# Designed miniproteins, single chains: the designs that were tried, part 109

Each design is a single chain, and the fold is of that chain. pLDDT is the mean over its residues in the fold that is shown.

## One batch from the design tools (miniprotein)

Design m3798
Fold by ESMFold2-Fast:
Structure m3798 (fold): chain A 92 residues (1-92)
Amino acid sequence: SKKERLEKAYEILALAYKLIEMKELGVDQSEIDDVEKKLKELLENHTPSEEEIEEAKEKLRKELLEATANPEKYKEKIEELLEKAVEIIKEA
């Protein structure tokens, strides 16, 4: 269904965002490799359309801003990481 495809697009984008964040925080390479493997497996089974990626991006942006104690301070950083996450999905 459309809802299931959008839920998968969101899952993929959220995982890609987490991957970028983990790389910036200098998390252990073994943990990064595990997340990259999961993302690759998801993308091989569920290739999201550009429209589905944009809908997922808007939802994730809203959730990240609402979860942040200081959204004004982190807005630009969140957008930077979201853009990098979308690029990973498009390059896969």
Scores: mean pLDDT 84

Design m3799
Fold by ESMFold2-Fast:
Structure m3799 (fold): chain A 94 residues (1-94)
Amino acid sequence: ALPSDGAPTARMTVTFGKAERVDGKLVDTGEVVGVEEVELPSVEEARAFGERVAARLLANPEVIIREVDLSGDTANVNAALEAPVAAQLAIEKA
């Protein structure tokens, strides 16, 4: 769906936490290392945002997505989460 003029289609706040590998598992330490808030007016922009988050996780395996607050269009939300979820699973396997 195309966004309406001036209205965000979805909004996402991502809280990044610090993780440590314990017995082959990534464990959230409870420490917050960053917060990013973004407006996602289209599925394409949501996917691009998700790919940027995924790249950050792959470059920094001590960083995890601790919390995600999402509102708005479900398709934009799902598009933003695909790449980060795949990246986090890949890091857990390494």
Scores: mean pLDDT 74

Design m3800
Fold by ESMFold2-Fast:
Structure m3800 (fold): chain A 70 residues (1-70)
Amino acid sequence: MKVDISKLSKELGKKYAFDVAEITLELIKTVVDRKGGGITDEEFDARVAELHAREQEVIEKYKKENEKLK
């Protein structure tokens, strides 16, 4: 489940937004690199899996921090 950024403290919300934005930008770059032929299908799959795992870690981290604010 996605964390509601508007319910986080200003500092936590900003950090969460930056972490998610960085992962999203890396995903976009990976898609562009694959479409341009710069990387293989196998490398694309590996990078997507790594980014997905990183996103899940960020979500769980900030979900736990958000629960502390209740």
Scores: mean pLDDT 75

Design m3801
Fold by ESMFold2-Fast:
Structure m3801 (fold): chain A 92 residues (1-92)
Amino acid sequence: MSEEERERLKKELKETVEKVREWIERGAPESLLEGVLDSLIAAGKQAVELKDEELVKAIAEALRELGRILEEAGYHELAERAYKAAEELLAA
């Protein structure tokens, strides 16, 4: 992965997490939040397969921040999944 692609992906991760806050405030369905979580977990697994340690760390950080937002909003099961996924990525 190029430096430019990695920088762009890191920016997109931050923007996605910020959008989740707006979606929760607007009463977005839980299925949309679950879809975002599943997409980040899938991206993290690909980063591990590519052995891109920086990308793995960036995605794990995004998952932890997403987990915090979900926990604060009362989506405790989704938050637990996000935190667990971040730990598994960092252990790989």
Scores: mean pLDDT 81

Design m3802
Fold by ESMFold2-Fast:
Structure m3802 (fold): chain A 71 residues (1-71)
Amino acid sequence: SDEDKLAEVDRLTREVVEELRAAGMDDLADELERQRDRLIGLVKQGRLSADQALRVMREVAQLLRREAALR
């Protein structure tokens, strides 16, 4: 369901934000939270599906994890 997908977006965001903040990478954690808020806003406006939001969030999380690994 859309509710389950949005719950997964929230869970993924929280897990990766905790990981990044524990590593002292608050700038990357803040960026992930900004992207999450943007995606949720688009879903609420009917401009993006929950499925698309989850897919984009997974891609952004992976990109920020890679950036963290290079520091």
Scores: mean pLDDT 87

Design m3803
Fold by ESMFold2-Fast:
Structure m3803 (fold): chain A 112 residues (1-112)
Amino acid sequence: KEKELMENARKKMEEAEEYAKKLIEIAKKAAEENPEKKEELEKEAENLRKHVEKAREYLEEGKEKKSEAGKALSEALKHAGSIVYLTGEEEAKEAAKKFKEAANELGEYLES
C-alpha cells in the first residue's frame, strides 16, 4: 500500500500545481487591470509559485524531506489566500479552495 500512497501523493501534488497555476494567472491578470495593486499581486503570485515548486522538489526527494514539503505547502497556502483577498474574484476563491483541498490531502501523506 506504500506504492499506492506515493502514487496518490503525486496526483494530489499535480492537482495542487494546476490550481496554483490558475491562481497565478488570475493574479497576473488582476495586476494588469489594477495598477495600484500590481506590485503586491506579482509578489504574492511569485511566492506562491516558489513555494509550490519547493514542495514538488521535496516530495520527489522522498521520505527525508516530507516535513520540508509540508512546510512549503503551508507557506503556499498563505500566498493563495492573499491572492484571493487582493483580487476579490470568485474564480480565485474557487481555485484556492481546490488548491487547499489537494494540499491538505497531500499533507496527510507528508505527516505519515
Scores: mean pLDDT 86

Design m3804
Fold by ESMFold2-Fast:
Structure m3804 (fold): chain A 95 residues (1-95)
Amino acid sequence: KAKEIEEKLKKILEELRREGFEITKESYDPEKKELELEIVSPEGVRLHIRIENGEVVEASVTGPQLAPEFSSEEAGRMFAEELVKYLEGTLVRLP
């Protein structure tokens, strides 16, 4: 059921808030399996991701530049991939 994914998402967001992250946007549509999330780190780095049917369709990172080689797209994709893996465990459990 969609509730299991929602519960797992809520737990992730609670952990992020405890670690000092600010959740500026959260939107989950269980019918379309769409998740849109915007998170700001304690350092002011903003991460925006959109996941559709378990696939990362959009990922971006903005914030203070600490190194010229920092790829905002790669950082966003790595985070989104970990989030998808976490949510997939719940999806596979559903009939």
Scores: mean pLDDT 63

Design m3805
Fold by ESMFold2-Fast:
Structure m3805 (fold): chain A 55 residues (1-55)
Amino acid sequence: SEKLAALRAAIERGDWATANALEQDILANGTPEERKAAIELGVDEGLALIKEAIG
């Protein structure tokens, strides 16, 4: 999916505002498969943020 590719690219470059907007769009308007993949990417993002916070 083009939206999933854009979400992954936003996460990889640390563009959290764009990543959040794309995640919300996919969760609202995406297919079940796209929503599942977006959730999995969001979990990976959350783990990265936790590692940054803990040091």
Scores: mean pLDDT 75

Design m3806
Fold by ESMFold2-Fast:
Structure m3806 (fold): chain A 103 residues (1-103)
Amino acid sequence: DPELEELLERLREALRNGDRERIREVARRAVELGEEAVRALLDEIRDMAVDEKLYEPVIEALDFLTRLLVERRGVEWVRELLNSEQPAADERMQRRVLEAQLR
């Protein structure tokens, strides 16, 4: 999907640059494209979360995306999505998601 690939490329650039406005734009677009785009975005964020230098941009991206999804779909839908994508998730990633929800 060319649109999804372009969206993921924009996410990678925004996270590397700490561009909060671009991160939010990408998150909104993923939600508009649907569940498959949201899942792909979460997978990319997870992959980038391994880099300690991207800690703050990753938390900000997860915070905004989680808040947007909760507002649009409800908290139970978001928990189900995260559990289905990350059933054996790294404790580090789980901690970052929890921290984003608390912000």
Scores: mean pLDDT 71

Design m3807
Fold by ESMFold2-Fast:
Structure m3807 (fold): chain A 74 residues (1-74)
Amino acid sequence: SLSQLPVEEQIELIRKNGDATLPAVLQLAPVVLEKLLELGGFELLSKESLRTLAQSTAYQQMSPEAQAALDSLL
């Protein structure tokens, strides 16, 4: 599954599959989501998928800085 892969490989799966990865992305730990955001992984998702991510429990557990960075993509 996505959560068992290194973050760099997770980004490649998002690049190849786009929004189809969203259910797996929503299961990632907050620290992994923050690293994925830092490496530009979320720029590979649609704004609809990013809005869904911003409504997730994982988003609520991210740092305020990471939340602001994700919000800047919307």
Scores: mean pLDDT 80

Design m3808
Fold by ESMFold2-Fast:
Structure m3808 (fold): chain A 114 residues (1-114)
Amino acid sequence: MKEIPLQPGGGEAERTLREILEAVLRGEEAILTGSAENGGNALRSLAVLIRSATTEAGSQGPDDAALEAMRAKGAEMAKKGTLVRDFVEAAAALAGVPELTDELLRRVLALLER
């Protein structure tokens, strides 16, 4: 099974999010590992990107409580190790998106390329 280590912020974190999304799109079995902080930041960033890809322009962003829930979930998942699909599905659920589609994943990837 391929392992994808979660990176601290910046361009390395964005590259890791792209690798995660590409693995899910390919139906690839990969495991995520990393610190609680890196996992929390990654899930929060991914959930915000998923929300941005599905939410109408000008809508209010998630509040501090929602952002903290995203971070807490990501931290828990990273500490235990998690499958890339489970991680992305958790991010989508916390973003309020009930269905993970390949089209949604491609839209999120396009946002990371800018």
Scores: mean pLDDT 77

Design m3809
Fold by ESMFold2-Fast:
Structure m3809 (fold): chain A 94 residues (1-94)
Amino acid sequence: ELQKQVEEALKEAEELIDRAYEAMKNSPEEAQKVRDELGKKAMEAPPELRRVYLTAAGYIGKAVLAKDNPEEAKKIMEEGKKRAREIAQRILDS
């Protein structure tokens, strides 16, 4: 049961990171809106899953700060996905 909840939260976090990266190509403001959506999902999620969503939101924020360097922003987004997966795995290993 917990495995399915963690897998769903990770899938949502990764999809929103991808959406934020695409949005950032047009506007940092649109990427921040996706970040806000992740923050809301974190608050609505069970406590165990909040860190998955908040990690994704944090990396979107870092990527927006690197908006003038698309390669660096992409690297930050990919690092965010990797970190979210590590956190998800840690929850499952507990």
Scores: mean pLDDT 84

Design m3810
Fold by ESMFold2-Fast:
Structure m3810 (fold): chain A 113 residues (1-113)
Amino acid sequence: GLDAVVDELAAAFGVSREEARRILVQTAQSLLDGLRELLKQAGYELKDDSPESIAEAVRKLIEEDPELAAQVRGLVEAMARLFGRDIDASKLTPEQLAETVRELVAEARRLLA
């Protein structure tokens, strides 16, 4: 879980748990902002900033734009890795990738709260 990632990061870099959490928060924010910007540039309107709204926009994008889908899969893999998950996004169906995005965005929002 997130606490384990914070503890591992703190131990690995010899920083406080508080500093490790700040690094994780900044990275999560950057990845989430990148995903939202990519969706907006591709013309996918978000109903709101909910995990469900973002996941549905991602599902539509990967079904309709295979070229842009590769960039989205890369961002999802980076977010998953940030939370201690190893995911091969190239092997996920649109529905599976959308579910993964919903989970990761929800986890990022809890971290940023």
Scores: mean pLDDT 80

Design m3811
Fold by ESMFold2-Fast:
Structure m3811 (fold): chain A 62 residues (1-62)
Amino acid sequence: SGLQRDLGGSIANHAVARMRLDPDRAEQIARDGIESVRTVVTDPEVAEALEEYLRRAAEEIA
């Protein structure tokens, strides 16, 4: 659904921006972002894609 994709994308983009500003906390920021995605995104495929995206972003930034 478009709304879930838009909302989840906003959460992910915000988390990645925070990781870039604070790379020492990238893993914790990713965990917080993943929990937010799990709370608001009910489509399991969208949630899984965003969780993977956030984990990879933390690995690249940290």
Scores: mean pLDDT 83

Design m3812
Fold by ESMFold2-Fast:
Structure m3812 (fold): chain A 93 residues (1-93)
Amino acid sequence: EKEKKREEHLRRAELLKEAVKVGVESDKMSREEGTEKLRKQLEKIEEEGSEGDTEVARNAVKSMEEGNKRGFASSLSALAVLAAGHLFDAMRS
């Protein structure tokens, strides 16, 4: 049970780290292409991440669609913090 929780936290940490990388890459693309790339990553987070992970990822996609650069940067920062939190939870488990 404890090991299963550790594996879950590590998987979520890795998923969100990848989402941040995709977000940075998407910001260098056209808004249309970047938004599509982020939506694919959001689908993976919806399947495997927590409800909080999914909410922040949805905010990142929405911010990019709306051209809200500050909201997008804030959402990527929040995803990075959540990834670090999952990694910390894995180490404590």
Scores: mean pLDDT 82

Design m3813
Fold by ESMFold2-Fast:
Structure m3813 (fold): chain A 91 residues (1-91)
Amino acid sequence: DEEEKLKEFEKKLKELFERVVELSEQILKTQDDPEKSAELLAEQEKVLDEMGELVKKALKELPSKKDEIEKIVKELTEEARERVLEALKEA
């Protein structure tokens, strides 16, 4: 079921975006600790790589859902961007 696979993709991608936002907020709070900040940045890079592979896999397995996948990626990216920018204003 392509609809079920699309929903699983969206759920997994949402979890990864939530992790990216959490790590970004933690990095902002650890700016005075370069060693801790570097560790958190490395973890964020791993999550970003996993997100890239997840999107590639979804596009390969669900070529008929390309527009829907791209919309999900765009909406989640815009949501994450807004949350990180709000955290930056408070830092």
Scores: mean pLDDT 84

Design m3814
Fold by ESMFold2-Fast:
Structure m3814 (fold): chain A 100 residues (1-100)
Amino acid sequence: SMKEVVHLTIEIESLAAMLKLALKNKAPKSLLLKLVEKMIELAKKIYEMTGDERFKEIIELNEELKRAIEEEDWEKAEELLDELAEKISELEKKLLEELR
């Protein structure tokens, strides 16, 4: 369902916002990893439902973000998260237009 895809995409956007706030507040690494792993899980679910290559790109960016967090490269993690947030927002806008 397109409505389910939109809902899951909004959930990923919310998780990205939470992760950005957690990074700024120097939250425990375990929490940061939990948030990025949930975003990967949701993006994989959407990709399985749709075959949409844009969600494969989101999965790949989230895997890079997870690696940056594991390596404690906070500058790279912040840059990747900003890129992810922009791509997710752009994709959400296009999906909402397709829902018409």
Scores: mean pLDDT 86

Design m3815
Fold by ESMFold2-Fast:
Structure m3815 (fold): chain A 65 residues (1-65)
Amino acid sequence: SLKRKVISMLVAAQIETGGIADIVELSEEKVVVRVRGESEKNRRTAELFKELMEELGVEAEVEVV
């Protein structure tokens, strides 16, 4: 399941960086995660998550608020 893989990759990124990101959209081809831009750890989480998703062939977008 794509959803299971996406959640696992987000958890892995959060463990590695100590930051937090939220999944706000998920489709078969694309995931969108949202982070608060004030936190460097949150930005690092989103960056790592995007890299992991791209390696799986899934487009990832980051929304900074």
Scores: mean pLDDT 80

Design m3816
Fold by ESMFold2-Fast:
Structure m3816 (fold): chain A 64 residues (1-64)
Amino acid sequence: GPVETKIMSPVANPSAVIARVAGAEVAKLLGGEVLGVEGDDKAIVRTPEGLWVVDVAKGILTKL
């Protein structure tokens, strides 16, 4: 099916720490786990629905 995207509040000055924290919050809300951080602005989260990319600079969640 089509790629599922959800919108969240963007972060103006992202860092790997901020991305990891945002990923952990998303993981808690979706019942999943943070697999890692990519660069300074993205976290990869595994949920029961699949893998998600949390892009904190853009404020978007994308299902892979």
Scores: mean pLDDT 75

Design m3817
Fold by ESMFold2-Fast:
Structure m3817 (fold): chain A 80 residues (1-80)
Amino acid sequence: SLEEILLETAEGLRAVLDRVMADPTASPAEKRAVIDAVEQTLAVLEQKAAEIPDPQSRERVLKAIEELRGHVAAARAAVA
């Protein structure tokens, strides 16, 4: 379903973000580039979530996006 695809995509983005932030060899510029790419992809996922007709499924996806946006904000602050 669209819900499952969007949730799996959000999980994948979280894994990529966590990996780059944990990498001591990644430069601040490289970390910022990944953070920016994740943030751009989240905007696309939010638009696609609006296409989910079931309110409960839509809410579940939007909650996952919101949680990941929190992690993006924390990562951005940590990189400065």
Scores: mean pLDDT 88

Design m3818
Fold by ESMFold2-Fast:
Structure m3818 (fold): chain A 79 residues (1-79)
Amino acid sequence: MEELLKEMEKNKDAPPEEQQRLMARLMLRAIPFARELIEKELDPAEAAEALAALEEVEALLKEALETGDFAALRAALRA
């Protein structure tokens, strides 16, 4: 996680489109870490709901990187 934040900091002056792609790539890399944290820290019922949401976000991140459409991803993350 720390290393991902460092990569974000290095690219803070990059063009907006590159920043969006970098953010999506970093979020995809963070998903396995978030999944382990959810499984360790949350009650089984809460973990199941959070893991389902995380899987949906992963699918949206992959789609956004393929299509370049980040609007759906932003909407899902705010819900």
Scores: mean pLDDT 71

Design m3819
Fold by ESMFold2-Fast:
Structure m3819 (fold): chain A 107 residues (1-107)
Amino acid sequence: SFERLLDAFLALSERIQRAIRDLAFTNATLAQVARRAGVSVATVSRELRRVGVSLEDLVNLLAELELIEMLRYGFKYSYAEIGKILGLSASTVRRRLRLARERGVIA
C-alpha cells in the first residue's frame, strides 16, 4: 500500500532517505545510493531488507510525490488533471499528497 511505502521510507536512516530523494528521477542503483549516503552497499541493502521494500519501490514513490507537488504547486494543475496523468482518481492524488505532507516525506 502507499502508506506502507511511506512508513518504510521513514524507517530508513536519514542519510539514506536523503540519498534516495536526491536520486528519485534517476535509475538509481544500490551503489549510487550508497555513495550519495556515504555508506556501504551492504548497509543500504540491509536497511531495505529490514523495511521490506525495494529501492525501485521507494524511487518510484518519491518520483510520483515530486511530480504531484510540481504539477499541483508549480503548474497549478487540479487533482483531477494530475489523476489523469498518473492513472489515479483525484481523491487518491489528494490523499497521497496529504499523507506524505502529514508524515514529513514532502514539504
Scores: mean pLDDT 88

Design m3820
Fold by ESMFold2-Fast:
Structure m3820 (fold): chain A 62 residues (1-62)
Amino acid sequence: MKKVIIVIADTMEEAEELAKKLREVEDAEVFPATFEQREIALEFAEALKKLGYEVEIIEVKK
């Protein structure tokens, strides 16, 4: 079963920096997104879950 991680941050630069670090330590595909794209990112996560992927969402703030 394939794992996908979605990283949501205030800026795309922050999301990409964290995604790059996660790709080095996680056996998963990592997608960066901004909080402005949060709704679309959540819809993407639900679509991936329906396709049989394990999805983790990491929000940089909270």
Scores: mean pLDDT 79

Design m3821
Fold by ESMFold2-Fast:
Structure m3821 (fold): chain A 66 residues (1-66)
Amino acid sequence: SETVLRVIKKDLIEKLGMSEEEAEEVIELALKGDLQSAEKKIREAARKVGKEDVAEGIIKALRTLQ
């Protein structure tokens, strides 16, 4: 769903401090089925801001798209 992707992108930017370009790259990886690379980028961003719980929620939402 485009709505779920939009919410995920917003959380990546606002909660994990990712740039718009970085968030778009994560969405592209997920849409290509490369969840491992997408999850790795999400975890790396969360680690920088100390929000691992937020990363878990985003990853769970991302898996519902596949």
Scores: mean pLDDT 83

Design m3822
Fold by ESMFold2-Fast:
Structure m3822 (fold): chain A 73 residues (1-73)
Amino acid sequence: SHHDAAARSGEQGARAARAGDTAAASSANYEMKLASPTEEAAKFGELGARAARAGDAETAAKYNELGAQAAKA
């Protein structure tokens, strides 16, 4: 489902960001934004993608985790 896809993308983005792969983290955050069933999850996806593009892996991971949690709610 779109709900599951958004949560999965957020989890993948968080893992990528923690590993320092900001390009993969940004891509996963964008996928989470597109698949997100709620505005909250989509917003976290966008914020995570922006952080990943800026090279801020810690902030990207945090927003990816929050987005995944929001997508599951």
Scores: mean pLDDT 72

Design m3823
Fold by ESMFold2-Fast:
Structure m3823 (fold): chain A 78 residues (1-78)
Amino acid sequence: MARLPPEVVRELVERAKAKGYTLEEIAQALGITPEELERRISGEDTRPLTVDQWGALLDLAGITGREFVELVRRAEAA
């Protein structure tokens, strides 16, 4: 998968939190620790999420594929 800006991961996590999920629940759904998720949000860990992890995060955030593409474009333009 292409490298995505940490800002996209952060936006999706914030949307999932707005839907009532905790950071711990989001990390569990992605199969990583909350500490690893925090490092990815902060940009400290620049490794891309797997396709399965992106799918899980999009599902938790309730975002369509079109909205995801717009988030990526906006983050890359910033």
Scores: mean pLDDT 74

Design m3824
Fold by ESMFold2-Fast:
Structure m3824 (fold): chain A 87 residues (1-87)
Amino acid sequence: SALVARLEAEYEAAVAAGDEAAVREVLVRAARLQGLDDEAIAALEAAAAREGLEAGIRAGVEVAAPRQRELYETDGEGAAAARRALA
């Protein structure tokens, strides 16, 4: 979808720029768009602030994993985008 393509482009641009804050913002927006709850997003942000972006992504994936599986069943493309953003 156009929204997924835009989020992917924004993510790639932020990573290329080395802007960790922009990367984190895109990940939060992608997670919310895919229906991830505030708990998974909060875990991602808290771990990223404390231990860096890689640890944040890992923490978010762990909290969001059951919802990622559910989203895969209902919206494969959207679920794949959210999984990529958190993985």
Scores: mean pLDDT 62

Design m3825
Fold by ESMFold2-Fast:
Structure m3825 (fold): chain A 94 residues (1-94)
Amino acid sequence: SREEVYEVIMEGLERLRELARENNDEEAIRIIEEGEKRLEELYEKGASVQELLRVFEETVRRVIERFVAKGLDIRPAVDIAVETGLRIQEILRS
């Protein structure tokens, strides 16, 4: 399920990137792209699920901090993070 966890994380970041695009926040897009690149590198190097989750959590935190700094509604970003986390938890229990 490491591959399934990776795919769910990448889907979550894609949803977050679409949200950043809708808000016209190029810096948030950059943060997400850096996270995606780091996740791809770690996945290819055989990083643990816990390491992949850490990078996902850090990327989400940075995006939320960016949105707060811009006075944007963070609820959609929080919803994406929660939904992604619940999907990962379900995979890890299977």
Scores: mean pLDDT 89

Design m3826
Fold by ESMFold2-Fast:
Structure m3826 (fold): chain A 93 residues (1-93)
Amino acid sequence: AAAELLARGQAALSAVRARLSPADREAAVQAGNKAAAAKQDTASPGEVALAALRAIGDVAVAAAPAEEREEVRALVEEALRAYEEAVALEAAA
């Protein structure tokens, strides 16, 4: 179900947030908001959300300590997969 996929994505995103400093979390949120704003008038809500999540993920991976970067990347990829699947299910309904 879409709710289960969203819960999985949220869990992965929460794990990413836990590994970032407060300043890096703020930078990630700002990047997500900018990406969402750029698509808000021309894209579906799901496309806007995915654009925001990709921007957040890019900042999070770049901000992560070198020793944690692969783990953060894997968590971001898990969140993106879960959200992409959830958006596809909602679009099909």
Scores: mean pLDDT 79

Design m3827
Fold by ESMFold2-Fast:
Structure m3827 (fold): chain A 62 residues (1-62)
Amino acid sequence: SEEKRKKVLEEAKKAMRENLHLGEQEALNAAAQVVAEAVRKGEITRQEALEIMNEVAEELSK
């Protein structure tokens, strides 16, 4: 659902921000773990996961 997608996006962004002190790659890896877990649980699709990771990476690149 769109609500689940938004929750996963916010959790991924939070994981990125909390791990940014370890470096950009570690921050992105933390976000990827959140997104992978959401796909495993059936909360989002793989396509939605790619869209979320693109949004997280875009925010990091600013």
Scores: mean pLDDT 84

Design m3828
Fold by ESMFold2-Fast:
Structure m3828 (fold): chain A 91 residues (1-91)
Amino acid sequence: TTQLAIDLVRRLQPLLDTLARTAPPEVARQVEDLAGEVAAHIAGGDVEGARRALEELERLVKEQAPSLSPEAQAAADEIVRLLRRAVERLE
């Protein structure tokens, strides 16, 4: 729903800002793009699209984990957690 997407974006913004400051620029951009894709599918009520985008984001975060600082890893993990919770709420 639109309201769920708005709340989600507000919660994600400081985490995305942390990631942009602490992670490699390309990784931060990829996470931001995928998080935005999940939020867009949530706004549109597309549960399957949101789930697919979330799976891609989870894979990216796991793949890039060894290259991330502890601060960047914590921000990425929290982004995934918030998005997963939002997608579960659509079920």
Scores: mean pLDDT 84

Design m3829
Fold by ESMFold2-Fast:
Structure m3829 (fold): chain A 79 residues (1-79)
Amino acid sequence: SLADAAATVQAIADAVRPHLSPEARKEVDKLVAEIQAAADAGDRDALNQATVRLMNTILEHTSDAAVDAAIAAVERARG
């Protein structure tokens, strides 16, 4: 569901947040809020667009530790 997708994205964002600068954290939090709003509205296109922007933001500001944290968060969400 869109709610499950938004929850997974929130878990990834939460896992990477400690490895991001304060500026990157603010942008990630803003994009997560946009993803949640899109999920609540049932707007799959808006959710997909915001998710792409979020992933690009994480990749731009990420480290190996942030990538490892994101993978661990996905595994926890699946298990």
Scores: mean pLDDT 80

Design m3830
Fold by ESMFold2-Fast:
Structure m3830 (fold): chain A 100 residues (1-100)
Amino acid sequence: MTHEELERLLEENLDAPQAERAEATGVPRAVIAAYDRLRAAAEAFEADRTRENLEAFAAAYQELVRLTLTALGEPEEAERLLARFEAGKARALEQLEAAL
């Protein structure tokens, strides 16, 4: 399974229960649950751009990246992407603080 295939499967049937999506797609339920948490965190941050919501979004994204790339057999890629994300998150927090 490629990363692009996994992303497509995660985007399908977003309104279905997690167990049903896992059964239909073959994607691990933990990955589906992490994706749902990321969606909720992203929606909360878009509605209210606070540090708390940005931190929650960042945590959900990191969890999804780790679970997804581990499932794909690419844990080293996960660590690389997470390191880049931490640098980006620090910059985003600085920009948010400057705007407040």
Scores: mean pLDDT 73

Design m3831
Fold by ESMFold2-Fast:
Structure m3831 (fold): chain A 87 residues (1-87)
Amino acid sequence: SAATIERINALLRETGRRLDELDEEARRKGEEVLKSLYTRFMTAFDAGDLAAARAAIDEAVARARELGNPEVERIITELAERLREVL
């Protein structure tokens, strides 16, 4: 629904804003993860493939953990939890 898409967009915008508060390197790495998540999640969500949408979320969390930045990991993990609530 339009309301669900608006909620997803609001969550992504808020996540980007939180990443912008980090240092340049952490921000760039976090934005790369966020961009990948957005593309894969929205493609799956638009297709009605909830399993693929959940897989995109799980992959983003795994990638964020590998970055070694605890603030990026926290921000992406919090987004992941909120996106799972939308599904």
Scores: mean pLDDT 87

